# Designed miniproteins, single chains, continued (2), part 50

Each design is a single chain, and the fold is of that chain. pLDDT is the mean over its residues in the fold that is shown.

## One batch from the design tools (miniprotein)

Design m5720
Fold by ESMFold2-Fast:
Structure m5720 (fold): chain A 80 residues (1-80)
Amino acid sequence: MSPREQQLLASIEQGRAEAEELVRTSKDPKVVELAREAIRLYDEARRLLEAGDVQGAMELLLQGEAKLTMALMREYVLKR
C-alpha cells in the first residue's frame, strides 16, 4: 500500500516473470532448477509482504534475485 511496498511488489513480480520465462525457454535443466528456486523465493517474499513483513520480504527478494542471477549467468556463460 505504501510507495515502498508497491516498488517492492513490482520488483518481486518482475523477477518472477523473468524466472518463469527461463523455465519456459531454457533447455538447460540446471538453469530451470535455479529459476524454479527463484520463483519459490519470490512467492514467499510476496506472502510476507502481504502479511506486513516488509523486512522479511526484502530479504527473500534478495535471495530470489541471487538465484535468478545464477540462472542467467549459467544460461549466458555456458550457452551450451
Scores: mean pLDDT 84

Design m5721
Fold by ESMFold2-Fast:
Structure m5721 (fold): chain A 78 residues (1-78)
Amino acid sequence: SPVERMVKAMVELTEKLLNAGKVEEAVDLSTQMAKYLATYTKLPQSVVEEILKMIESLKSLSKEEGIETIRKIGKMIL
């Protein structure tokens, strides 16, 4: 589905940015994509707020923890 492709793109691009040490770009990209996905999937506001908090936490996590976090976010949207 279009949603599955967008989630995959969000996760893969965010992982690439985190692997490159581009944490701010990873947060900005994943925030924009998560907001679009939330609109299309009509996610509950509480779930959207939790996803956005998890994305913001990428700034304080290790690379490995950040990659696990974005993968978890992808599963929450699907």
Scores: mean pLDDT 86

Design m5722
Fold by ESMFold2-Fast:
Structure m5722 (fold): chain A 64 residues (1-64)
Amino acid sequence: MQEILVIVTSARDGSRHVGVRREGEEEIRFLDDGTPESIERVLKEGKERGLPIRELRDQGDTGG
């Protein structure tokens, strides 16, 4: 199964989080610690691996 690089932007504070989701799984495993350096590192590694990139807007309290 293919891993997908996911970028999540919080609608409440505009913060970005990046992680990996496996195709067919619902859970996103966040790999950043909230620093710009960790976010850029995860994005770079995902792009170098040729992972598909998916951007999501998370509203936090809506739950789906």
Scores: mean pLDDT 73

Design m5723
Fold by ESMFold2-Fast:
Structure m5723 (fold): chain A 74 residues (1-74)
Amino acid sequence: MVSEEELEKEIGVALFEIDAAIDLIYARNQGKEDLLPRLRELAGKAIQEAEKAKTIEEVNKIRDRYRAEVDELL
């Protein structure tokens, strides 16, 4: 069975994926469609890194870095 900590990590990754999808919708709504390839690249790399993370704390650090990079672009 999945441990509570592993389940929390998996939920963290899933929420990260949802946030990434929202960022793409936001960029489109703001007329920043030219940023979509860059946003997809950043999201893909960050999500892959988060999936390889062993703890929820590592996932959160990756997410915070991703959030800062996306906010700089948007």
Scores: mean pLDDT 77

Design m5724
Fold by ESMFold2-Fast:
Structure m5724 (fold): chain A 99 residues (1-99)
Amino acid sequence: MDEKTREQAKKSMERAFDLATKAAGELYGKEGEEKVAAVRKKAEAADLLDASHILVQFTTELEKDALKNGSKEIVKTAIEAGASAGMALIAASVLKLGS
Protein backbone atom coordinates (compact mmCIF):
# COMPACT_ATOMS: atom_id res chain seq x y z
CA MET A 1 0.00 0.00 0.00
CA ASP A 2 1.73 3.18 -1.31
CA GLU A 3 0.54 5.41 1.56
CA LYS A 4 2.18 3.16 4.20
CA THR A 5 5.41 3.09 2.16
CA ARG A 6 5.37 6.91 1.88
CA GLU A 7 4.78 7.22 5.65
CA GLN A 8 7.68 4.82 6.32
CA ALA A 9 9.97 6.83 3.99
CA LYS A 10 9.09 10.08 5.81
CA LYS A 11 9.49 8.52 9.29
CA SER A 12 12.87 6.99 8.32
CA MET A 13 13.99 10.36 6.91
CA GLU A 14 12.89 12.20 10.11
CA ARG A 15 14.70 9.62 12.28
CA ALA A 16 17.84 9.94 10.12
CA PHE A 17 17.85 13.76 10.52
CA ASP A 18 17.26 13.53 14.30
CA LEU A 19 20.11 11.01 14.73
CA ALA A 20 22.40 12.93 12.34
CA THR A 21 21.79 16.16 14.32
CA LYS A 22 22.75 14.34 17.56
CA ALA A 23 25.90 12.75 16.06
CA ALA A 24 27.00 15.96 14.27
CA GLY A 25 26.33 18.01 17.42
CA GLU A 26 28.55 15.67 19.46
CA LEU A 27 31.30 15.66 16.75
CA TYR A 28 31.30 19.35 15.69
CA GLY A 29 29.07 21.21 18.18
CA LYS A 30 26.79 23.99 16.88
CA GLU A 31 28.52 24.00 13.46
CA GLY A 32 27.58 20.32 13.03
CA GLU A 33 23.95 21.00 13.97
CA GLU A 34 23.84 23.92 11.50
CA LYS A 35 25.29 21.69 8.75
CA VAL A 36 22.50 19.12 9.33
CA ALA A 37 19.91 21.96 9.24
CA ALA A 38 21.32 23.10 5.86
CA VAL A 39 21.13 19.50 4.50
CA ARG A 40 17.52 19.25 5.79
CA LYS A 41 16.59 22.50 3.99
CA LYS A 42 18.16 21.17 0.75
CA ALA A 43 16.28 17.85 1.15
CA GLU A 44 12.96 19.68 1.80
CA ALA A 45 13.41 21.49 -1.56
CA ALA A 46 13.90 18.12 -3.36
CA ASP A 47 11.47 15.30 -4.16
CA LEU A 48 11.41 12.34 -1.74
CA LEU A 49 13.82 10.18 -3.78
CA ASP A 50 16.37 13.00 -4.31
CA ALA A 51 16.00 14.00 -0.62
CA SER A 52 16.78 10.38 0.38
CA HIS A 53 19.91 10.34 -1.84
CA ILE A 54 21.09 13.65 -0.28
CA LEU A 55 20.56 12.15 3.20
CA VAL A 56 22.39 8.87 2.39
CA GLN A 57 25.38 10.83 1.03
CA PHE A 58 25.47 13.08 4.12
CA THR A 59 25.12 10.23 6.66
CA THR A 60 27.84 8.20 4.86
CA GLU A 61 30.31 11.09 5.38
CA LEU A 62 29.07 11.52 8.97
CA GLU A 63 29.72 7.79 9.65
CA LYS A 64 33.28 8.10 8.26
CA ASP A 65 33.97 11.14 10.49
CA ALA A 66 32.47 9.40 13.56
CA LEU A 67 34.67 6.32 12.98
CA LYS A 68 37.80 8.54 12.84
CA ASN A 69 37.01 11.09 15.58
CA GLY A 70 34.01 9.94 17.63
CA SER A 71 33.36 7.87 20.73
CA LYS A 72 31.69 4.43 20.42
CA GLU A 73 28.33 6.06 21.28
CA ILE A 74 28.70 8.70 18.52
CA VAL A 75 29.68 5.93 16.05
CA LYS A 76 26.52 3.96 17.01
CA THR A 77 24.33 7.07 16.56
CA ALA A 78 25.91 7.87 13.16
CA ILE A 79 25.43 4.23 11.98
CA GLU A 80 21.76 4.37 13.08
CA ALA A 81 21.36 7.66 11.16
CA GLY A 82 22.83 6.00 8.04
CA ALA A 83 20.61 2.93 8.42
CA SER A 84 17.49 5.16 8.71
CA ALA A 85 18.60 7.17 5.65
CA GLY A 86 19.05 3.88 3.72
CA MET A 87 15.54 2.75 4.69
CA ALA A 88 14.13 6.08 3.48
CA LEU A 89 15.94 5.61 0.13
CA ILE A 90 14.58 2.04 -0.26
CA ALA A 91 11.01 3.19 0.52
CA ALA A 92 11.29 6.23 -1.80
CA SER A 93 12.66 3.98 -4.59
CA VAL A 94 9.74 1.54 -4.16
CA LEU A 95 7.28 4.46 -4.44
CA LYS A 96 8.91 5.69 -7.67
CA LEU A 97 8.85 2.17 -9.21
CA GLY A 98 5.16 1.75 -8.24
CA SER A 99 4.20 5.10 -9.77
Scores: mean pLDDT 84

Design m5725
Fold by ESMFold2-Fast:
Structure m5725 (fold): chain A 93 residues (1-93)
Amino acid sequence: SKEEVILELEILLGMAKIALGIGKLLGEQVPKSIVENLIKNAKSLLPKLSGEAKKALEEGIKKAEELLEKGDNTGAVEALIEGIEKAIELLKK
């Protein structure tokens, strides 16, 4: 259901924000393995989405992957957070 996919996105958003917060507190980059797992979880939600919400999450994932390839792990998590938040907002309309 729409409510179930929103909950799954909100859980993923919470996990991403926790990872980002811990990285900032420690003055370290988010570990690559954590970023890869967040991206993998986001990709697993794409088949449950359609229209503008799916596009928003796809764009967030793409930007996160590009930043991860450049070694910007923290930036990758921030880009993923933006995509997830946009997808949630679009689903709640």
Scores: mean pLDDT 89

Design m5726
Fold by ESMFold2-Fast:
Structure m5726 (fold): chain A 84 residues (1-84)
Amino acid sequence: AAAEGRALYEEAIRRGQEFFASQLLAGGTSRESAELGGRLLAIDVANGVDSGVLVPQTEEQKRLAEETRAAAARARALIAAAAA
């Protein structure tokens, strides 16, 4: 249960990283900076922190940010349930 929750959390971070890295690359960031920045943004979004670095401006970006938060919240609930 705890291992399953952590695996789901890492999956949510990985998907978020791919999305945010793609957005940073499209914005003219270098590939190395986009990969690192994408991971940090995904972790921030998953933890409910708005870093302000990439503000979702389109409905598509807002939807993907909400999906990332929802996936991370479900993963955290599973980890918490396993700890109880």
Scores: mean pLDDT 66

Design m5727
Fold by ESMFold2-Fast:
Structure m5727 (fold): chain A 94 residues (1-94)
Amino acid sequence: MSLEELLEQVIATLEEVRAQATNPEVRALLDEIIARLRELKERKASEEELIATFEEIVARLDAAARRHRDDPAAHALLSGARGLMQIVIDELKK
């Protein structure tokens, strides 16, 4: 899979996760992440820049999941998005 195809698949999956989110803070965070990934895709960002950005996104998703631990639906969506970001980081580091 090309880097561009990988980014497009990740963005599509995050848009589906965002559609399931009912918590306004979670929706806003996912919207920000999606917009950032689209900008990186359009700019054809380097692999190094993508890895750094995905690691930053993982940290933000982990922080959000901790804030929403008492909301099972929000926590599940944030943890799912975090897992997806980690898979991409691991793939890019091969």
Scores: mean pLDDT 84

Design m5728
Fold by ESMFold2-Fast:
Structure m5728 (fold): chain A 100 residues (1-100)
Amino acid sequence: SAEFDKLIKELKKIIKKLKKAIKDKDDKSAIKLAKKAIKIASKLLSMAKTDEELKELVELIDELIELLEELKKITKDPLEVEIMIGIARIMLGVAKLLLK
């Protein structure tokens, strides 16, 4: 729980930085931040043990997917972003299945 809370705070900070990089059209920084977000979200999914933890992670992954869709529209490498969207959607599906 303490490590989960720490990584959730880290993911929230990365998502905030990703929003800014997308707004600034900083494609290179946005892709690096998106990769970090995917890695942290994946680790959080493996660590989640409660419905409360899974629900919070679902909300953050959903926000990440929305940001990746925005990044795909501005990036010069849409394939890399599309792969990240696919990974995030799989993680979202797994988290939702674990809630049932």
Scores: mean pLDDT 88

Design m5729
Fold by ESMFold2-Fast:
Structure m5729 (fold): chain A 61 residues (1-61)
Amino acid sequence: PEVTEEHKEAAVRLAAELGAPFGAVGSERVRALQREVGATPVDGVAGANLLEALARRLAEE
């Protein structure tokens, strides 16, 4: 899938709106989002893997 800088920026904003801002740790909201977008591991850390999975989902729209 083709992921652009716009998709990555949108993913950062979307994650923050969903209660999972980049850098959040130990959050059930982050775990729920990780499960929804298929990011692994589901560890409650809002890191690059979560944002990449979100950006990829946005690129598929």
Scores: mean pLDDT 72

Design m5730
Fold by ESMFold2-Fast:
Structure m5730 (fold): chain A 65 residues (1-65)
Amino acid sequence: DEGLEILREGLKTGDVGKILKGINLLVEKGKITEEEVEKIAREFKEEDGAEALKKVAEAILERLG
């Protein structure tokens, strides 16, 4: 899955742009909904923006990988 591969690479390299691209591709392919991503993001709203995004990406990989 291209979205999962890009998401994994973004997390491995700390590339925020790749993390966002991976999430967007997974939503476009129907692997996860925007609503589900928002629910996950709400769990990490107290974190700094970059750290929140990394935790969201890790949670998505746990659900789909």
Scores: mean pLDDT 79

Design m5731
Fold by ESMFold2-Fast:
Structure m5731 (fold): chain A 99 residues (1-99)
Amino acid sequence: AVEARIAEIRASAEKYGVPQEALDELILQVEVLEGGSQEAADQLKAMLLRKLEEQRPEAEREGPETVEALEELRERIEAIRTVEELKALLEEQRAQAAA
């Protein structure tokens, strides 16, 4: 079932010209949220930590409060040990984005 979902996402991405980096992230999220893959969770965690580090110069330009928020999120992600903990964080972030 997860493989069929990933194939559908790949076909849609090709049709609509989605960038490969965005496609890779979407596939990892599906493998974590729907597949419960620890390997995918580890890869997604590493990707999220890299993105936060790339955002650090922008955060430093915005001020110390933004840097503190970035560090708090980094620490939360680094503390994640299981697929279930990562799923909880992703669902929390999704709920906040929808509000």
Scores: mean pLDDT 78

Design m5732
Fold by ESMFold2-Fast:
Structure m5732 (fold): chain A 100 residues (1-100)
Amino acid sequence: SLVEEAIKRLKELIDKYAAGEISLDEFERGVRATLVELVVRLLQEGASLEEIEAALDEVTEEAIKYIESLGLPDSEKIIELVRKARETVLALARALIAAR
């Protein structure tokens, strides 16, 4: 599913960041790109705003749980980036649906 693919991609980004393979800026960009791709694909399939909100919530909640499970020193900072990315992408989804 699109949700399962997005969760997998976010976990891969979290793992790369935790390993020092990508910067914080690259992590933020990757998270945002993953959530935008999810929204675009759901919109192409005719998803409602309610369905998009539910999918974004599931993906970001699973990512946050994974971050918390790793016990990283900067967990709070990267959790806030994930939450902010969700808020930004949801606002974009609302704007795109309002333009339908």
Scores: mean pLDDT 88

Design m5733
Fold by ESMFold2-Fast:
Structure m5733 (fold): chain A 86 residues (1-86)
Amino acid sequence: SREEALKELQEILAELQALLAQVQSLPPSPAKQALIAKLQQLIADTQHAIELVRNGQLSADQQKQLVATARGALEQAKRELAALQA
């Protein structure tokens, strides 16, 4: 449902913002700067996805695809942070 998609995207947005805060606490490096830029873009993309879902013109399948895309990006960013902390 639209409510389920919005809840999921809002949870993904909160996790991306938490990851950004974690990355910002790390020592300066080119890898840190690249991951900050990536996370800022993913936050913007997720905010845009939330707006598209709220705008009411998306099918249920399109909503599921947006959530899946955002979730995949979040999981990739988590892996990149883990690698950076190793």
Scores: mean pLDDT 88

Design m5734
Fold by ESMFold2-Fast:
Order: sequence, then C-alpha cells, then structure tokens
Structure m5734 (fold): chain A 79 residues (1-79)
Amino acid sequence: LDEEALAFARALIPEVAPNPEVREALLRMLDASELQATDPEASDARLREIQAELKEAGLLEEVREALARVQEAVAARVA
C-alpha cells in the first residue's frame, strides 16, 4: 500500500467499522502494513498477534469482512 492508499483506507475505516474494537484492530493492521516496507518481519509478527487477539475476542470474522470492504474500495480507487 502506498501512502495515498493508506490514508484513504484510514479515512474509510470509521465508515465500514462502527464497532470501536474492530476499528482499532483495522487501524493497528494498517500501522503494521506500513512496517512491511522497512521491517517485514516485525510487520508479520504484529499482524499475527492482532489476528490471535481478534480470534480470542470473537471478532476475527467481523474484521475480515470490514478489511475486505476497505481492500475493495482501495482497489477500485487504483483502477
């Protein structure tokens, strides 16, 4: 994700994720994704940690659905 796509995704998160816990998780995932360019190992570790926390909270499916909406919107913007 480039800087513009990340900014767009961050702005869209409140619209697709009214649940504060889901919103916070998506923002943390975007922060981890920004690390992919400079520290991919740390990025992957943080994403795994977030996924584990979401699974324990029973929010994994809701976050997956919200993330898919964000990814679709970002892809449409690039097209």
Scores: mean pLDDT 77

Design m5735
Fold by ESMFold2-Fast:
Structure m5735 (fold): chain A 104 residues (1-104)
Amino acid sequence: PLTPQGRLLLEAGELLARTTDEEERLAGLLRLLARMPPGESFFVELAGQMVLVSRDPTRHQLEAQVERLRENGASQEVVDAVQALVDAGVSAADYLRGLAALLS
């Protein structure tokens, strides 16, 4: 089964796929973040990524997130896989789905 982080990212990806309204996107993502257990090691990083992707980030902003994952101790395999998603030019929704798969 998916980790709590992976499930959250998958649900966030589905939200972004079905709505383009910025207010609905942000409100939905904040409701999903509210379900995170207190003390989760990923919480601050995950919150930052979800806020960024709610605004349909540029490729450059996504590349900056890949570097942040590396700096925060993500494995080289995860970093390489996330970079491949960025290089493929995936949507914000597909980026979150890809992260969900990698973090599960």
Scores: mean pLDDT 66

Design m5736
Fold by ESMFold2-Fast:
Formats: structure tokens, C-alpha cells, sequence
Structure m5736 (fold): chain A 70 residues (1-70)
């Protein structure tokens, strides 16, 4: 699920993952890319930057590919 994917992101626990999915659903990756994810309480610019850095790693790219294949 999108919630399970988001919990693999460093700094994102189940509670933050649920909030992101509640607000953006399957648009969560776009919200991270365009900065709208900071609209979620508990997610500041520094955490968003860390999310973007992790998504650029081999592990992050593999997680995104697995999510998009589902």
C-alpha cells in the first residue's frame, strides 16, 4: 500500500504516512516533489529534503518502482 511505502522513508512513521495518504492519496510522490507535502502537520522543509534525498538512493528508487508496479 502507499502507507507501507511511505513508512520505508526515513523520518516517516505510520502516523505521518497515514496523514500523507489521507491528504494526497496516490499523489503523495507528486506532493513530495512539488513541496505540497509540507502542508501535512509534522512535515517541515528539512524532512521533505531528506525524503527527496532518500528517493534518489538505489533503495528509494527500488521502493518507488515496486509501488508503481503494484
Amino acid sequence: SYVDFLTTVPGIGAELAERIVARFGDRALSAIADGRVTEVPGIGPELRAAMLRWLATPEGRAAVAALQAA
Scores: mean pLDDT 82

Design m5737
Fold by ESMFold2-Fast:
Structure m5737 (fold): chain A 87 residues (1-87)
Amino acid sequence: ATPKEQLLKEYPEFAHVLDKYPQVTDDLVKEALESKDDIYAVLGEKLGVPVEDLKKDVAKARAEKVLAKVPNAKPERLEALVKASEA
């Protein structure tokens, strides 16, 4: 697998970061994954982007994923799924 594929396997929320920052190469991702440091700190330094901005992009991706999973779910449907998990 490519370094970008490995990153998305371990950190699927980074898909939005890769889309927003096309200058992120497989070589840069490989360096970040091989680093012992926090991946946000390494990518932030290499991209010249504050770590807080990267974390906001990840948080937005997480929120969009949750919303996409149940965008039109009725309250009754969610409650039924919870009850089914108890059986």
Scores: mean pLDDT 67

Design m5738
Fold by ESMFold2-Fast:
Structure m5738 (fold): chain A 108 residues (1-108)
Amino acid sequence: SAAEKKKKEEVEAALKKIEELEATDPTMSEEMVELLRKFLEALAEGKYEEALEYYLEAVRLYLRELFRNGRLDVLADDAELQELLATQSEEEVIEAVLERIRKVVAES
């Protein structure tokens, strides 16, 4: 159908953007790219719960890589996450970001 063709084209366009990010952003690992591809494939197949799990795992790995490289600029506009980093740990910041994503998806 036309809707299925549009979804396939949208997934292919998103995959190309992910490949461009891998080429230009050294924090984008092969594991993150693979998880994002699985996320988009699951979305295209209507497997929304499976897609969410791949996306959350990709975000987790990406944030860990950013923190490992000292990239704290990603928190510059978020006072709550800055406070969590100062009073708790990097892992607590990651979990807070993942919970925010889960909440948005659950409210959609």
Scores: mean pLDDT 74

Design m5739
Fold by ESMFold2-Fast:
Structure m5739 (fold): chain A 87 residues (1-87)
Amino acid sequence: MTILVGIYGDTVRLLIKGASDEEIEKLIEWLKKNFKGKIEVEKVGNNLFITIEGVSYEEIKKLIEYLKKNFKGKIILVPLPFLKFIE
């Protein structure tokens, strides 16, 4: 499994590849409980696109720690400011 984390302003976009349905549902439930911003989710097969708007730096840190603890995959951070979202 691979998780790409892109940050642009106050928006975080996640691209998750090779996660199980159970891992996806667990992540979405955690995000809804822990983030006050707008969450948009699109699932295509085993690929998950999540966009979160209105996030703080502390919320981003909390997200990364959650992903590291709960997913047995590689997490890749994409630095600002040259991030483009994938379609």
Scores: mean pLDDT 73

Design m5740
Fold by ESMFold2-Fast:
Structure m5740 (fold): chain A 70 residues (1-70)
Amino acid sequence: MPTFTAHPTRVYDSPHPTLQHVVVEIPKTVPDMVVSNERALSEDQREVTETRHDDLEVGDTVEVGFVQRK
């Protein structure tokens, strides 16, 4: 499954004690991709929120999975 690398813009605790929510901005250079839980903030800005077991913080590097559209 293809992935892209990005930096978390926000990290916060989930209700589950071993999980955290990680918010990542999707680069404009990623066209024709469908990312699970993608949210459009504006015409030019998209983000995705993932729930992970990792102890990540803002500025760390994460890999995000996506499905490329035809």
Scores: mean pLDDT 64

Design m5741
Fold by ESMFold2-Fast:
Structure m5741 (fold): chain A 68 residues (1-68)
Amino acid sequence: MKQEPTITDVAEGVRLLASFVPLPQLAAFLIRELPPDAAALFRERLAREPITSAEQLVAATVEALAYA
């Protein structure tokens, strides 16, 4: 997963965006933009653990994209 530029680019972008966009708004945006399968995994990940940091949001996004 980390050898793919697309996933690394998304992870870096989410980390940077979290500096400017509140985490709940960024999470909602990602749910809308991710493919349906990835969006479902992302929602499940958010239900397991609270997202309180940019790093957690990045991890959830990468996980959803990698496992979808």
Scores: mean pLDDT 74

Design m5742
Fold by ESMFold2-Fast:
Structure m5742 (fold): chain A 94 residues (1-94)
Amino acid sequence: SKEVKEEAIKLARQATAKGVAAAERAGDAELAEEVREAGEKAIETISKADEEKQKEAKKILLEGLAKASEAEAAGDYRRAAEILKEALKKAAEL
C-alpha cells in the first residue's frame, strides 16, 4: 500500500497545483484558497486512510484531473478549478 499511498498523494498534489493555477487564471483568489485548503485535507485523509480508500482517492483524483483538462482545453479555467476542488473535497471525505 506504500506505492498506492504515494501515488494518491502525488495526484492530490497535482490536482491542488492545477486547481490553484486554474483559479488564478480565472482571477478568483478565493477559489484558489478553497482549492488549496481542500488539497491539504485530501493529503491528510489519504495519509491516514487504508489501501481501499487510497485506491478510491486515486480514482476520484484521476477522474477530476481528466475532466479539469477538458475544461481547460475549452478555456473554462473557473470550471477546471471547481472540478478539481470537488475532486479534492471528495477525497478528503474518505
Scores: mean pLDDT 91

Design m5743
Fold by ESMFold2-Fast:
Structure m5743 (fold): chain A 105 residues (1-105)
Amino acid sequence: DPKRKLGAEVLREALARTLAYTLMTQGNLSPEEAIAQGLAFLQERFGLSPEERERVLALLREGVNSSPEELIDYLEELLEEAKEKGLPQETIDALNNMIEDIRNL
């Protein structure tokens, strides 16, 4: 299913951008520890290729240097794209939950 595959790719990008920030703020981890744990989680969940791993690592690094406002703006852009492309409701719900989680940090 092309929409299911696109939904999974959007969720991977969203998690990659935000997960290390969340781990730093909630887990009291250093940026380096948050990036390492975030990468390990995404590798296990998505089974990243070497190219996907490099992309995810870059997003994790960008995320730890982002403000919560920048992360919310990024997620809101992905959410609108997901709605426009008719991605699964599970993808839309997950993006909304990530936005709410960052707002509550």
Scores: mean pLDDT 86

Design m5744
Fold by ESMFold2-Fast:
Structure m5744 (fold): chain A 100 residues (1-100)
Amino acid sequence: SEERRKLILVQAELGTLVLALSVESRYEEDPELKAQYDAIADKLQEYTERITAALEAGDFERARELIEELIEWLKEQAKTAHPDLSKLLEQLVKNIEEIL
C-alpha cells in the first residue's frame, strides 16, 4: 500500500539520522554538543523502535501518530539546540513532511 511505503521511507530517514548523530557524537570534542547528539539519537531510536512495532503490527494509524508526535518534538528541539544539530533536525522534519 502507498501508506505503508511512505511510513517505511520515514523509518529509513529516522535510521539514517540516528546513525549520523552517533558518528558525530563519537568524533565530537565539545562535551555539551556531544551530549546533545547522544540525547537526540537516543530519542530518535526510541521512536524508531515504537514506529517499527506499530508497522509490524499493521497499525499504520499508530505509526503515523508516533511520527506526527516526533515531528512536533523535533521542531521544539530545533529551537534550542546547538546550530549544527538544529540544522540536522530541521532537515529531517522537512524530509519527513515531504514523504507524508
Scores: mean pLDDT 88

Design m5745
Fold by ESMFold2-Fast:
Structure m5745 (fold): chain A 89 residues (1-89)
Amino acid sequence: SEAARRALEREIREGMVLIAAGVIALSTFREAVKRGWSDEETLAETRRLAEEYAKELVKRGEITEEEAEELIRLAVESTERLLARYKEK
């Protein structure tokens, strides 16, 4: 059914958003550690990259505006968790 198809497409987009947010967070955190960035610089760069990527995905019709906001939120929160864990080790 069309409803089942739309539900599957939504699940796929949700998964893609989670993966993209995680990749952005991990790659930005790795670069931050390598370059000695502050927490503020690391979070700012995570947000910038997430916003740029989310905007491109919306432009291509691959995710919604709401899913784009979620991608940005998840990327920043993931980076905050990585920064917190790094300080505990």
Scores: mean pLDDT 88

Design m5746
Fold by ESMFold2-Fast:
Structure m5746 (fold): chain A 87 residues (1-87)
Amino acid sequence: MMSLEEQLEFLEELLEKLEEELRRMADNGKVSPEEAERLRRLLEEARRHLEEARKSTDPQVQRELLGRALRALSEALALIQEIKERN
């Protein structure tokens, strides 16, 4: 089972990968401005929660923040997959 620190590192890596994917898609004209804005908001939300989780010393607060980050990242990943399926 992953520790909270391992979960945090995993989600931070996922965030970086999704941010890079969004940049590639935008650079190739494969995402609309509206979709790019929605993805940026989701990734920014995830980033904020992960930064707050890293600063927290309370395991319960960390779990809640990691859950919120995972939710935002999962929504972003689903949207990226939908965009890829259209192209």
Scores: mean pLDDT 86

Design m5747
Fold by ESMFold2-Fast:
Structure m5747 (fold): chain A 120 residues (1-120)
Amino acid sequence: SIEELMDELLKLNQKLIDLATEIASEAPEEERKKLYELVNKFNETLKKAEIYVQKFLETGNPEYADEAIEELKKMEEILEEIKELIEKIGSPEQVEEFEKLYEEIKEKAKKLVEKLKEAK
């Protein structure tokens, strides 16, 4: 369901925050600041998507589904920037852990966008 996919993305976001915090603790100051800024921006776009998903489910207004899809697309763009930075500063083990998380986030976001398009 749309609600289950949103809940799964929120759980994956928490895993991303935890991993990014670990990587940032070992990173030089400038890379640490950049990683925190990107992760915060990712979290904010996902929160906006969640708000629009809830409004869509409550009202049935397709405009909220369109807004949620837009925020999810912005989230994916930020995720690519996070990937580039983590590949630069993360350990091989952290990069491997991130790659698994990255693929799961992309899969769940794609499914959520497809479900939102079908439901509106």
Scores: mean pLDDT 90

Design m5748
Fold by ESMFold2-Fast:
Structure m5748 (fold): chain A 68 residues (1-68)
Amino acid sequence: SKEEIEKAKEVAKKFKENNGTLKGISKEDLELAMNLFNFSSELDEFVKSLGDRFWTLLQLAYTVAKVE
């Protein structure tokens, strides 16, 4: 939904604002955002706009969070 897409964008923005840390981002919000990034071209384009390697860094942080 549009609301979920906006929430996913907010999660990505928070990750960037936190210098690549998940501080202040809940596991539930992170999982929702990561799932939506796999299905939305709008979110894929948005993440690419946030910087080179941004998506790779976010995926790595998410992977670490899943095992902690």
Scores: mean pLDDT 74

Design m5749
Fold by ESMFold2-Fast:
Structure m5749 (fold): chain A 77 residues (1-77)
Amino acid sequence: DAKKGLEEAQKKLEEEVEKTIAENPEDFEGRLVAVDPETGERVEALLFNGELHVIGVGENKEGAAKAYRELKEKLAK
């Protein structure tokens, strides 16, 4: 079941995210999400001291690149 496999992968990523935040709480500024409206591709990133750490991307690399660019634009504002 592909949906179950994706859910387990997401769960493991979430656990690593929580662990990373707990290890660096002073530098953690927030969790950002962007979606490319053309492809529906979602990018999640953690913001630490002004730097984006991408934690998940899907199969559409072009859509992921567009969503990541939008995250960077939000960071600049």
Scores: mean pLDDT 68

Design m5750
Fold by ESMFold2-Fast:
Structure m5750 (fold): chain A 66 residues (1-66)
Amino acid sequence: MSGAEIAARAAARELQEKYGLSEEQAEALARALSTVPRPDRESVARIGLELGVLSEEQARAVIAGE
């Protein structure tokens, strides 16, 4: 796996543990994030919202870094 894919899976797993995402939701998020060269919190929140795996409230929390 590429470094970007490993980082994307780690970010998706963190959100899965924190927000209770399913394995399917976490995998979809990881795949989408792996297409972004350097995913910042804003990109993670946006992609999570687009995939429907994060709520608007959860996306704001990700951007805030809390």
Scores: mean pLDDT 76

Design m5751
Fold by ESMFold2-Fast:
Formats: structure tokens, sequence, C-alpha cells
Structure m5751 (fold): chain A 69 residues (1-69)
């Protein structure tokens, strides 16, 4: 059952990365109100969204492996 554990770990790591990127984006938005700050924050939010999507895929894979049991 190590595959389920790996998928769950991958999901947790992607969720953690997404949260860190979202927090960084919020700090950039607060500290830098310029166009550069807005673009940087947008890029960080985009990266967070990708990590969130990765976490969802990993969770779905873990659920499917559980259903095979």
Amino acid sequence: MKLIEQFEKDAEENERAARELEEEARRVEEEDKSSEGKRKAASLYSAASINRAGAEVSRELAERKREEL
C-alpha cells in the first residue's frame, strides 16, 4: 500500500507549496503596489493554482487505489 501513501504525501507537499506561494503573493501585493509587484503576485498565484491542481490529481489517484482494495 506504499503507492497510496506516496500519492497522499505528494498531495500534501503540493498543498503546502500552494499555501506558501499564496502567502508570498499576498505579501508582495501588500508591500509592492507597483505594476511589477502586481505581476509578481499574479505569477505566484498562478504557480499556486498549478500546485493545487497537482494535489487534486494525487488525491484522486490515492482514492482510486483505495477503491481497488
Scores: mean pLDDT 82

Design m5752
Fold by ESMFold2-Fast:
Structure m5752 (fold): chain A 74 residues (1-74)
Amino acid sequence: SEAEDQALLDRVLERALARARSEEERAVIRWTAANAAKDTTMEELMEATGASRETAERAHEVIGEAQREVAAEL
């Protein structure tokens, strides 16, 4: 259900934000979560958040790690 999908997304978001090393990285993580249902580009993300490509790439890696951690707990 959408509610169950949202609950899982919220868990991943909380884990990713806890692992983030900067406010810029947190901004990328929050923007990615808010736009998870949209087909967005790296350029759109960078323009929306002001993040560098390097910070955006690190933020995506952090999200991937958080997703793996949450999946391992299920």
Scores: mean pLDDT 82

Design m5753
Fold by ESMFold2-Fast:
Structure m5753 (fold): chain A 110 residues (1-110)
Amino acid sequence: MSLMERRKQEAILSIENAIEELKRFIEKVKEGKVTTIDEFVLTVTLSEIVFVANWLKKYVPELNELADEIEELVRQLDRAFSNKDYESFIETAEKLIELLKEAKAKLEAL
């Protein structure tokens, strides 16, 4: 496997993990059961999503616009959570999951 193929597979795996963590966090927010550990895991997950978006901008120019949208939703999500606006958090997180699914599908098609 080339280095680029390996990095592409790593990006796909990071996206899959981020989708599952976001889904888990949405459930915890809906239940009012967010712990400090969950907040830390969310921070790590959002940082990994930003890293993937930056990797897409550098190596997959066809996905630059999608990567910019992902980064903007990460900023909106962080702001909503900081403001305890859980309705906007859930809506934004669900939109981010859909963009991450799109990014994964487009990467797999390359």
Scores: mean pLDDT 87

